# Ledger of designs, part 72: designed miniproteins, single chains

Each design is a single chain, and the fold is of that chain. pLDDT is the mean over its residues in the fold that is shown.

## One batch from the design tools (miniprotein)

Design m2641
Fold by ESMFold2-Fast:
Structure m2641 (fold): chain A 63 residues (1-63)
Amino acid sequence: SMKEELKKKGEELFEKGEELFKQGRLADAATQYEKAAELFEKAGDYESAKRAREGAKTARQLA
């Protein structure tokens, strides 16, 4: 379904954000987390969207 595809794409971008965060690429990580949050919101997965938003906030604060 469209929601399943959006959620899967969100998961991919979230994982990319985590990898960039581990590399110290904090601004890039924040961007991927923000994109993941938008996709999770579109999918109706507000729990995952909140988690992604928190990741972005942490990355922005450390950058």
Scores: mean pLDDT 89

Design m2642
Fold by ESMFold2-Fast:
Structure m2642 (fold): chain A 63 residues (1-63)
Amino acid sequence: GPTYRVTALADNAILDANGTVYKKGTTVEVTDLKIHSDGTGTATLPDGRRALLDANKVEIERL
């Protein structure tokens, strides 16, 4: 599937399945990106772990 670049615009905008919090300004490449109507998102990180996103606090670019 397509790869996306996700940039955190705030602390806690991206959270992985192990509870790791990404700081504001962090950029990660993800696959399997899904954004829900409530502003919650999910994606797969490069290491295969799942991420939770706040879609209102991230910039998303399709690569």
Scores: mean pLDDT 82

Design m2643
Fold by ESMFold2-Fast:
Structure m2643 (fold): chain A 57 residues (1-57)
Amino acid sequence: GPPLSPEQRAVLDRALAEAGLDDPALQARIRALLETRPDASEQEIRQLVEAVKRRAE
């Protein structure tokens, strides 16, 4: 199966859309980080997306 659960992928997709983060390199970085955290909550996923976005600005 995929490294991320379907639920984690859905949360990630929503968080990326909400943040307006369309850079595929940054998206790949976030996915790689989440693959090391199989227990990551929806809030943690959202926080990670926002943190990566802020550092990219």
Scores: mean pLDDT 76

Design m2644
Fold by ESMFold2-Fast:
Structure m2644 (fold): chain A 72 residues (1-72)
Amino acid sequence: GGAAFALGKIGDERAVEPLVKLLKHEDPDVRKAAALALGNIGDERAVEPLKKALEKETDPAVREAIKYALKK
């Protein structure tokens, strides 16, 4: 129902901490997906972890995903 959909969006805030951990994952596709998900959630708590991830990230596609996330 519509209530479950709305609660799913609020539940995205609880995904922030697991997604921040995935920014350090060994697989660049996982790091890219985590960065995009954090950008879509737009939680301020992700801003500093995303900036730190960008400083250490060498994969160009993951770097672009993090930059995209920081624009939101």
Scores: mean pLDDT 74

Design m2645
Fold by ESMFold2-Fast:
Structure m2645 (fold): chain A 59 residues (1-59)
Amino acid sequence: MEEEHLATSEAGRAIAAGDDEKAAEYAKKVKELGFTESAKMLAKIAEKKGLPKAAEAAK
């Protein structure tokens, strides 16, 4: 529960900063933890921001 919130928040922060590499690391963590809906949202946000690594990692 707290792990999802932390990883999702960090991924969102990295996406907002335009840090594709960091965003991909945290998005992958969210996906690996099994939070598929959070990962899908991160993928859509990353695509809108033009961050291809983060978008792919969150799928």
Scores: mean pLDDT 77

Design m2646
Fold by ESMFold2-Fast:
Structure m2646 (fold): chain A 75 residues (1-75)
Amino acid sequence: GSEALAEKAYNEGLDLLSKGDVDGAIKAFEKAIQLAPPNSNVAASAYSWLSFLYKEKGEEDKAAEAKKQFLKLSK
């Protein structure tokens, strides 16, 4: 299902981070969110990582929006 595909994309993001590929990791986490069911744990985790990674790249507006989505999903 879409959740399994979202988890695969999320794990690809983690693997890319371990290799120092920040841009690849961002794309993988964005894909995980696109594939994730609404309000899923994988979407919340992907938004948490994107908040951090966008901030590291200086993309403050994207980082703030990702943080907002993470907080909304982490009730």
Scores: mean pLDDT 85

Design m2647
Fold by ESMFold2-Fast:
Structure m2647 (fold): chain A 68 residues (1-68)
Amino acid sequence: SKKEEEIKRLKEEEKRIQAAVDHYQTLLAQAQADPSVSAENVAFLQDTLAMLQERLERIKKKIEELEK
């Protein structure tokens, strides 16, 4: 069904965004531990991570709504 196809697509997107979140969490931790990394670069990673986390939350909510 169209609903099952949409759920499958969203779950695939969720896996991709979760991997990106995990990757950027690692990058941010490394950047924060490295005094040679600029505050601007740390802020960029924080902003990127926040946007990815918001996107992940939206995808999760949509999956829950479709699955009930």
Scores: mean pLDDT 87

Design m2648
Fold by ESMFold2-Fast:
Structure m2648 (fold): chain A 67 residues (1-67)
Amino acid sequence: SEAARRGLEALIEAARSGDSRAAAGLARLLGKYGLISPEDAQRLIDLARSGDTEGAARLAEELLKTY
């Protein structure tokens, strides 16, 4: 999905800038609208909320390969 890919790209940018709040918010929206799986959304939210913005960016990059 182009919408899923654009959302994940925006999340990667937020995470790489250290904006954990924006990264978590984008992950919630992607999950809420079914653009990514609920499981993938929760993994991204958990990484962002724990302050692991590098981990969130890396997971989002892997998810881009599947969406």
Scores: mean pLDDT 87

Design m2649
Fold by ESMFold2-Fast:
Structure m2649 (fold): chain A 82 residues (1-82)
Amino acid sequence: SREEELEELLRRARELLERMKEEEDPERVRELAREVLLLEAEATLLVMLMHVEGIPLSERELELLEEITRIEKEAMALVREV
């Protein structure tokens, strides 16, 4: 389901963010951040495709997208610190 796809993207984004927090190599931090950006882009595309098909987002799907976007913002903040 779309909810399950968003939950999987969120799980992967969380794992990447935790790895970024433990990473000491600035180049590796940037590589992990690029992966987070790609996951956020995939989540956004999934939502946009649903909108084109006239399928409304559930409250849960919106919460999942908002959390993925929050993680992307935190990842970008970590990149600025290195």
Scores: mean pLDDT 86

Design m2650
Fold by ESMFold2-Fast:
Structure m2650 (fold): chain A 73 residues (1-73)
Amino acid sequence: SEEVEKLQKELKELGDELNKLAEELNDLEAKERAQKLFKETLDKIVENPEKEKEYLEEAIEELKKLIEELKKK
């Protein structure tokens, strides 16, 4: 529970960072990619709640990659 809460907080913080960077760069595609990632992650958690930690960790890694891609622009 505490570990899942920590991962959820990290994902939200990364989402905020991506949204800020995408807004500064006027990159609508980056915002759409992030929104799709969040939706797909939530759908996966609903279907398989036992894998919530795994899906959150995967989403965090993917979001970090998107942020690094934005920083290279």
Scores: mean pLDDT 84

Design m2651
Fold by ESMFold2-Fast:
Structure m2651 (fold): chain A 80 residues (1-80)
Amino acid sequence: GDLEEAEKLLDKAEELLKKGKETGDVNAVKEAIELAKKAKELAMKALREAKTKEEILRAIGLILRAIGLILDAERLLKEL
C-alpha cells in the first residue's frame, strides 16, 4: 500500500543522504530528495484515503519524516 511504499522510499532516501554526508556524493543527496518527495506524495495520498486513526497518524508521521529529510538534504547540498 501507499504507506508501506512511502516508508521504503524514506528508508532508501535516508541511506542515500547518509552516503552523501559521508562521501560528498551530490548525486546521492539529489536522489534522496527525489525519493523523499515521492514518499511525501504517497503519504499525503494515504492520509486522504485513511479510514482509521492509526492510518492517519502513520501517514502524518511519514509526511513529517519526508519534510525533515528534504530539509536536511537541501541544507547539505548548499554546503557541498
Scores: mean pLDDT 90

Design m2652
Fold by ESMFold2-Fast:
Structure m2652 (fold): chain A 68 residues (1-68)
Amino acid sequence: SMEEEEAIRRAEERGRRAMEAVRGPTRAARESADLPSGVLSRLIVEATREGLGPEEVGRRAREELEKL
């Protein structure tokens, strides 16, 4: 169905953006580099689920680093 196809496309796009934000050539990726792998994986899942952009991913990465 079109709704199912649209949902899949949106989920794939969110996942791609989340991966780019935490692992790509972005400020958020640099800030995420020092996170433990488990924390980084959780951040990727959160970013994909919530559709977070690089700015918000960077903010959450900084908050997690401050807790370490």
Scores: mean pLDDT 71

Design m2653
Fold by ESMFold2-Fast:
Structure m2653 (fold): chain A 87 residues (1-87)
Amino acid sequence: AERLREEIRRLEEEAAKADDAGDREAAREKLREATRLQRELAKETGDLRLEAEALLNEAQLAAEEGDEARAAELRARLEELLAELGL
């Protein structure tokens, strides 16, 4: 779990730096990898907040790629999960 948490944090920082530099492709690639690891960690730990973060990131990526149907599906799943968390 610790290794995955550190890797996710590193990838999120790298994605933010790439986005700040205007490298949208690199930012999206780093975010995809971070999201994959967030899903893995959420599955391992049962952490619903990590699952929510992964869904948010997946929805953002889908929207940026022009997949509005996928983005809408992921946003609906996120809203359902946040409601279950009392948020």
Scores: mean pLDDT 80

Design m2655
Fold by ESMFold2-Fast:
Structure m2655 (fold): chain A 96 residues (1-96)
Amino acid sequence: SPTVTQSPSSTTVAAGSSVTVTDSTDGSGLYNFTLYKQLEGTDKWFKVGSASNTQSATFTVSNLKAGKTYIFTLVATNVSTGETFTGSPSTVTVLE
């Protein structure tokens, strides 16, 4: 199975700052990447970005709420097969 690598694994950012999430896969072929965010302690995911026909992507995420912790998960879909997979999530803590 292809491996998704997402960085950073964890980080802390100042209120009002953006965070950069970088994703890559070691899978062969091309993938559609969709990045989702979740407020820690909730069960709902919100789409924050996408990149098509790629093996790597960089997402800049802004407007994160001060004093909150967010979990970011990438869904990678192989363009040829339609197979989906995810990697380890990122945890982003926003200072007050």
Scores: mean pLDDT 87

Design m2656
Fold by ESMFold2-Fast:
Parts: structure tokens; sequence; C-alpha cells
Structure m2656 (fold): chain A 74 residues (1-74)
């Protein structure tokens, strides 16, 4: 079923987006710890958090669409 294949692809992409956002947050936290400027450190942390929030929202949308396609394939 084409819908089942699309659902599987969406689930895989959702996981990649979530994992990527989490990794980016950790990288931004490390950058902030190495920063000599407290204001730049705060902006870096805020950016990392925003990227996680955006990535989670996108991933959740992909999972929802995948579930809908899987249900339609039944």
Amino acid sequence: SEKLKEADELFKKSKIVKDGSKKNEKDMEEKAKKSKDPELAKKTLDEGKKNVDSGTSLADSMEKKGKELKEEAE
C-alpha cells in the first residue's frame, strides 16, 4: 500500500527531526558553556530551546499524518 509506505517514511522522518533537534540543543548548550559573554550564552541557549520546540512540533505533525495514513490504509 502506498499509504503505508508514506506513513512509514513520515515516522522515520519524525524520528530524525526529533533526534536532530535534541542534538542541536546539546550543541548549543556546549557553545553557551564555552562563551565568555553571558548575553551571547543566553541567546545561544534560547536559540537551542526554540529549535527543540520547533522540531518537536514538526515531528508531532509528521507522526499525526503518519497515523492518519496508516488508519486509512486499513
Scores: mean pLDDT 82

Design m2657
Fold by ESMFold2-Fast:
Structure m2657 (fold): chain A 67 residues (1-67)
Amino acid sequence: MSGDYDALIAEYKERLAKNPDDAEAWNNLGEAMHLAGRFEEALAYYQKALELDPDNERARVNLSLVS
């Protein structure tokens, strides 16, 4: 249900292609992947968010839910 996840994922990927240092966008992309059931990709994107912003509690919590 809600085929908007693919569009949302594409939007965050385009945002990150223009600004790869956007830790919030990496976390948001991870959340979209998690909602789409793509857990391995979500894990990788949460890790990337934490590489850029180690104090990102949201990404840290999200990472613990998929690892």
Scores: mean pLDDT 80

Design m2658
Fold by ESMFold2-Fast:
Structure m2658 (fold): chain A 77 residues (1-77)
Amino acid sequence: SMSDVFDEGVLTAFAIAVLLSIPKPPENEEDVRLLAEMIQRGVEAGLEEDPLVLEAREVAEKAAKELNVSQDIRDMI
């Protein structure tokens, strides 16, 4: 169950977010959605103020605007 164990998941989410956003920003809506989901996992783990999460979120928001993704996906970022 997803009650309180995010250690490995948090590290994986941030590593993937960085890999997807820097230096290669998402190029399609599915990539933006995946990045947003990874960022959310990190935020849920209490790392919402982490510089890595903030950087990934900024890249995701920029890509979401440029690719004109749905509002639901933008709200996840």
Scores: mean pLDDT 67

Design m2659
Fold by ESMFold2-Fast:
Structure m2659 (fold): chain A 60 residues (1-60)
Amino acid sequence: SASRLAQARAAVLAAASDLRARLSTEELDKIAEEVAQRARDPSEYVPLAVELVRERAAKR
């Protein structure tokens, strides 16, 4: 759903900013899609976004 993806994208952008992760818009969008797909509840968006952003940033 568009609403879930928008909330997941907001969580991913916040996590990337807080972690100072240097990720492209395409990478952030892919992470947001994965968060929206895997999260069962919106309360899981922030912790999952932080985890996935950290994992992706570690590959830089």
Scores: mean pLDDT 80

Design m2660
Fold by ESMFold2-Fast:
Structure m2660 (fold): chain A 68 residues (1-68)
Amino acid sequence: SDSNLEDLEAIIKEYEEKAKKYKEELKKALEEGDEEKAKKYKEELEKAEKNIELARKYMEEIKRRKEE
C-alpha cells in the first residue's frame, strides 16, 4: 500500500526493460557498423541507467522519510 514505492518500482522495471532493448539495439548497430544508430542507443542506454539510479535514490529517501 506504499503507492510511491510501488510506483518507483514500476518505473525502475520500465527503465530496466528499456535499457535491455537499447543494449540489444546497440549490439546490432555495432555488428552492422551503423555508427549513428550505435551513438543514439548508447546515449539512450546511459540516460536510462541514470534514471534507474535516480529512482533508486529517491526510493531510499522515501523509505528514510517514512521511518525506514
Scores: mean pLDDT 82

Design m2661
Fold by ESMFold2-Fast:
Structure m2661 (fold): chain A 80 residues (1-80)
Amino acid sequence: MLPSFEEIKKKLEEYIKQIKDPNISLEEFEEIVKEADKLLVLAGKRIKAGELSPEQIEELKKLIAELQKEIKKKYEEFLK
């Protein structure tokens, strides 16, 4: 079954927090990125289901944008 809006939101916030940890290992980071990619597919499906308010859709899009920004930043840090 598709996860709820609240479950998706909570998981996005958890992944953002984990990625922002300065002590995260490369292996832990790569595992989180794989799980985040799966969650982004599920988030897209939940948005397409048409059950979310415009405000909820905007909130998910903002969290997705933040997650993608933090992933890019962390990759750049590991490449140095």
Scores: mean pLDDT 84

Design m2662
Fold by ESMFold2-Fast:
Order: C-alpha cells, then structure tokens, then sequence
Structure m2662 (fold): chain A 70 residues (1-70)
C-alpha cells in the first residue's frame, strides 16, 4: 500500500509537470487526487511520502496561480 501511494503521487506530480498551461478543471482534478492521497498517507507517518505529497501540492498550486494570471 505505502509503495503504491508513493507511485501514485509521483505520477500526479509528473502529470502536473508535463502540462505547462493546465485548465482550471485539470488543476482541480490534480488537487482532488493529491488530497485523497494525503488522507490515505496520513496513518503511515512516512516522511518520504509526506515530502512527495507536499511537493505535488506546491506544483499544483503554482499551476493554479499561473492559470489565474493567464
């Protein structure tokens, strides 16, 4: 389970990085996925997984700001 969560959050981060000008709907979908992964990760208290989730969330927030300014 833990390894699968790490793989899924890495995939989400890669999808965000590969989409330079995402739509609002695309950003909302990524943020929703990150939130659900964060909830599933909470019981594990794994530092590496927590870092990956925070990094993905920061990427999504950056994309949201860029989309609002465009």
Amino acid sequence: MLEKLKEEIERVAEEIAATPLPSKEEIEEKLRRIKELGKQAEPFKDVELAKKIVAAALLAIGAEIDAELA
Scores: mean pLDDT 77

Design m2663
Fold by ESMFold2-Fast:
Structure m2663 (fold): chain A 67 residues (1-67)
Amino acid sequence: VTMAELVELARRAYRELRARHPEWSDAEIIDEAARETGRALGFPEAALPGLRAVAEHVLEQERAARA
């Protein structure tokens, strides 16, 4: 899996979660997007901090796109 593929999967998870759960905080969306991305790719629990960082990066890109 490339970084570009990770970013795209995390972005898809972020957008889907935000649409389903507009009431969730950014932290809740990031945590769940990271978990969904990890499950989709079969990554171990130890990878979650890195996946959260990718989800945070996606959130910043989505914020910038709307600003």
Scores: mean pLDDT 79

Design m2664
Fold by ESMFold2-Fast:
Structure m2664 (fold): chain A 70 residues (1-70)
Amino acid sequence: SELEKELKEYKEYVRERMKELGFSEEQIEELVKYLEEVYKKAVKEGLSKEEIAEKLNLETTEKIEKLLNE
């Protein structure tokens, strides 16, 4: 589906950004796995494409900011 393709592209984007920031492969895959679960839950709850994208961006930003400030 279009949403699944966008999730794949978004996960690739997150991996690339976190790698550039110097995070370990373990940290990157942990966040990516978490985002997959966020996506699955949002789809089950019937959220729109825009709401899913907003939620993924919010969760990614919060997790990366927390890791950078530790």
Scores: mean pLDDT 81

Design m2665
Fold by ESMFold2-Fast:
Structure m2665 (fold): chain A 83 residues (1-83)
Amino acid sequence: REKKIEEILEAAKTDKEKAIELLQELFPELSKEEAELILKYSSVEEIREALENGKIMLLVTKAKFREMAEEVDRELERERAER
């Protein structure tokens, strides 16, 4: 358990594809896209906490909201640039 968590966190720093595979091994319900969102939009501490308490789907939801917020900001900036 603890060794798997540390392995995932180490892979998240050095090998993104390996981190995705390890996340899916621990949580088979995660899609590759969801694992990528976690790695892009979550801190190492948030990932550790979710792995320890099993609330990985809550972390996915938070990551999706952060992605949407960045997407909205990009659209607003594009609209401003067009004026």
Scores: mean pLDDT 76

Design m2666
Fold by ESMFold2-Fast:
Structure m2666 (fold): chain A 79 residues (1-79)
Amino acid sequence: LSEEALRLLQEAARLLREGRYEEALEKAKEALKLAEKAGDLSLQASALYYMALAYEKLGKKEEAEKYFKKAKEIIEQIA
């Protein structure tokens, strides 16, 4: 689960770099689901962060702010 989630996050990061924002968002959502099943808070935060970046690039500012906030809350919890 964690290894597959990490692979999906790496794919999402590449898609974001390529400007393929909708595809990046889908990969990050899949990674989040797997990270949640694994109980891996660090991977959950990373997935939420990439979802937020994808939403921001898609012009969905409210969604982006929501997911950035969720990612930050998890990071503060585990830092």
Scores: mean pLDDT 85

Design m2667
Fold by ESMFold2-Fast:
Structure m2667 (fold): chain A 69 residues (1-69)
Amino acid sequence: SEEAQRHLEEGRRLLAQGRVDEAIKHYERAIELDPENAEAYRELGVAYRLKGQFEKADEYFKKAEEINP
């Protein structure tokens, strides 16, 4: 979970820099390490929304709500 949190933090830092695809890879790694990490799914939703992939973003937001409403 510490490693998952580091990936989540790195993803947020990259997203703030507009490096959306790199941020997504870190968020994906965070959920691989901690599949119950609702915040990583929310961040994936935000990242995919920024890419204009709204249906995929909605799916990740829904997953986050299922884990931690």
Scores: mean pLDDT 87

Design m2668
Fold by ESMFold2-Fast:
Structure m2668 (fold): chain A 101 residues (1-101)
Amino acid sequence: SLRERIERALERLRELVRERFPELVGTVDFAVGRLRELAARDPEAAAEALQNFTLGFITEIEREYGKEAAQRFAREVLEILEEEGLATPEFRARLEAFIAA
């Protein structure tokens, strides 16, 4: 189901952040809790909210850790969202443009 795909993507995102940016785990844990709650009520809205959260989080990583760290994270998170069928063509294009910049 869409909800199960979102829940898998959220857990993969948490593990990615724990490995790459352990100091930001608290921020991601809070967002995962909220997105999981939304996915239980409205999976379509949760999928959109996950994409929006991801874009904002990439911006924060770029600000705090620099462009190369943000580009690496963008590549890894895009792969997660693509494998779970959660990347729209518009979201993919936006991340690919950022990664290539």
Scores: mean pLDDT 88

Design m2669
Fold by ESMFold2-Fast:
Structure m2669 (fold): chain A 92 residues (1-92)
Amino acid sequence: MIDFKNLSEEEIELLKEGAREMAKAARELGDELFAKAFEKIAENPRELAELLQRLLELQAEGFRAVQAGEPQSRVDALIAEIEELVKEIAEK
C-alpha cells in the first residue's frame, strides 16, 4: 500500500511513471478527461497525491457498493463524486 502522505523521491518518480501510463491507457480507451487528470498528476505528483488517494478510495467504495447490492442512488452518487474529482484534477 502506497503512503500518499510520506512519499519518498523514488516513490514520487514511480507515481509519475504510473500516472503517465494510466493517462496513455485512458486516452487509448477514449477517456480524455481521465487521461488529462492523470497527466496533471504526473506533472504535479506531490500536490495531487492526496486527490489521487481520494479517487482510489472512492473507486474502491463504488466497487464494494456494487458488490454488496447497495441502492442505485448510492452508486450514482459515488460515480458523480468520482467524475467531479476527476474533472477537478484535470482542471488544475
Scores: mean pLDDT 78

Design m2670
Fold by ESMFold2-Fast:
Order: sequence, then C-alpha cells, then structure tokens
Structure m2670 (fold): chain A 84 residues (1-84)
Amino acid sequence: SMAELQRQLEERIAELRKDKELARRLAAETEKSLSVFRGSDETLRKQAEKYGLTDMSPDEVYDYLLATARLRHEAAREAARLAG
C-alpha cells in the first residue's frame, strides 16, 4: 500500500541520518549510475542549515542528501507502479 511505502521510506531515511557509512555507500552507488554535481562546501553548509544537518561535515551532508534523493526517487517509481 501507499501508506506502507511511505513508512518504509521514512524508516530508511531515518537510518541514513544515523548511519553515515550507509549514506556514503548509497551516495557512491548513485554516482555510478547518475551524473551528479556536489557543489561547494559553502552551498552544502547552507543546505545543512536548511535541513537540520548542522552536525554533519559538507561531505556527510552531500552523501546524506544524495542517498535520500535516491530513496525518494525509488519510492516515487514504486508509487507510480502501484497507482498506475
């Protein structure tokens, strides 16, 4: 169901927030399949402020955001499959 998909997505994102090594690995996997742009450390610090990630380094923020984007993309694809 859509509710189960949303719950699983939220749980996986919460795991990424706590497990920086998992976030780094998922980000690396994403970089292998997609052309991505990291941006500057200043840009990543501003993103950290926006998303409440100020305890993270710029590299950790980049990894978390890229890993989270991948999980959201996968969930959106699955949601489209369930809806259509």
Scores: mean pLDDT 83

Design m2671
Fold by ESMFold2-Fast:
Structure m2671 (fold): chain A 101 residues (1-101)
Amino acid sequence: EKEEKEKEEKEKEEESKLAKARGKAAIEELRKKDEKLAEELEKAAKEIVKTGNIDDAADAVGAIAKEKGLEYGLGFGAAAVVASEDAYETDEKIMDAIAAV
């Protein structure tokens, strides 16, 4: 039987690329609706991700979704995924935070 590890690594790499592509598209859509808010969300997400604490980014997504609405929470999450070195792990934690709303 072929080792499962190679398959898992390739799948995660592909999912990370897709997560970043989706995040960029989501931010561009948000920028069309509210350019200033999109810029502020990208800046805030980049600063949080730079600290290396993905859990802080997920918590921020949940808080924004509760206070401003799900669309804004998803926009912040998309920006965090784009700024993250591990887009797959960041995307999963953000989706979990959204589901917990």
Scores: mean pLDDT 74

Design m2672
Fold by ESMFold2-Fast:
Structure m2672 (fold): chain A 118 residues (1-118)
Amino acid sequence: AVTLTESGGGTFAEGASVTLSGKISGVNFTDVFVSWFQQRPGEPLEGLATLDVGTGGVVVASTVAGRLTPSADPANSTAYLHLSNLRKEDTATYYKAATPKKKDGTTYYGAGTVVTVV
């Protein structure tokens, strides 16, 4: 099975930066789309970005463009989300998802990482 191990959450000050990391196992990492989602308290799950690990292709939501940078380290099967200039509205649970290209389109979600901006 595909598994995602997530880290990098916590409590941060406005204007700080955070890097969320997620190790993906059980799949060939270069054959994966990695997506990030944000769920603010009381709000629906919102897509933030998708990274094609094999090509380096990236799509980022316009609401966070310029503050959010996805990246990956294929040698360590780890994907990163760097979020800069934190705002109080960035307080949310952040989910990583992995979608293997050579399967039935099944998407695997991590357990979520809580970020609180004070």
Scores: mean pLDDT 82

Design m2673
Fold by ESMFold2-Fast:
Structure m2673 (fold): chain A 67 residues (1-67)
Amino acid sequence: SRELQLRALELATEGGRLFQNAQSEEDLRKAAELFEEAARLAEEAGDHWLAQQSREAAKRAREKLEE
């Protein structure tokens, strides 16, 4: 649905903002969670491109936590 796609985009945008401005591991974890939720909603909406981009962003945030 368009509503789910819009919500996914909002979450991905907020996740990106937190990732860019991350001051702590908690910020990175929060960003990853937002991207993961965005990916789930995007997939439900049928926006496979947004889902893939959000999954990749979540993976990058998680990788930063492992460093």
Scores: mean pLDDT 87

Design m2674
Fold by ESMFold2-Fast:
Structure m2674 (fold): chain A 92 residues (1-92)
Amino acid sequence: MKREEIIKKIKELKPEIKDAVENMGDIEYHLEELYEVASEAARKAMEAIKKKNYEEAAKILLENPESVELVSFTVYALHGEEGYEEFLKALE
């Protein structure tokens, strides 16, 4: 997937992710469950996001585009709308 396609996908996912996160009772528990089943690359991206290292998370995602939904969800779940916009900026 090209960078432009990943950016487009992240923007398209935002409404779904926002709705899911806002209706989630235990975000921390859900993120722990996702981490346990995630690939090694996706786990590294989640750890980078936790540290607000969006540049590193963006690099991992560009090399592992299959993780776009998990990475996008993790950004919004941990850092909300502001983090999501900062992550998009790191991809540009």
Scores: mean pLDDT 84

Design m2675
Fold by ESMFold2-Fast:
Structure m2675 (fold): chain A 63 residues (1-63)
Amino acid sequence: AKGLLAVAGKDFTAKNSDEISLKKGEKVIIEEVVDENYVKVKSLATGKVGLVPKEALEAVGPA
């Protein structure tokens, strides 16, 4: 698989249409690094794709 596996270290609520909400412990695939603060991810629980803050995620390993 392409990308990096990460886990939400905290609950995150989407504030913009480009963002997705995550629950603490939710697994995501990091698809691309958008900037210094945000990454584009795919949630493995919901299948949603969108932006989340890097600070909300803990890296686990290759996806």
Scores: mean pLDDT 78

Design m2676
Fold by ESMFold2-Fast:
Structure m2676 (fold): chain A 81 residues (1-81)
Amino acid sequence: MREEIERELRLMEVGAEYVKKHKEIFDKALEQAKDPEEKRRLLARYVAMALGAPVEVDERDSPELKKAVEEYNAEIERLRA
């Protein structure tokens, strides 16, 4: 029971640090998004990452954003083990 809570808190901590580290990439993506649906999609993923949840790479993402999401997902997957 406590182990589950400790793992969840660790995932959230790593997610928050990752979001902070790559804030400029996400801010740039949000500024470049002209479609309200694209902005909502980006914001939803940003929030999910801050909470330590895995997120999907979108076909429409920039190469920098795709790499950032892939690196984040790899780290989260490692922590789940």
Scores: mean pLDDT 76

Design m2677
Fold by ESMFold2-Fast:
Structure m2677 (fold): chain A 61 residues (1-61)
Amino acid sequence: MEKEIRERLEKAAEEHRDASPEEIAKAVLETAEELIKEGADPELVYKLADEVALRQILAQS
């Protein structure tokens, strides 16, 4: 379900909110790969991962 996928990706990004952009992107990508292994649609997961990672990086103080 899209909501569950987004929530897991957002949690990964939030856990690394004070990290470098590279670390945020890596954490979100690792969570995306985990979701795909669990049976999530790769196209949807990577699209949401890109959106979540970019949003978190742009919000970084």
Scores: mean pLDDT 80

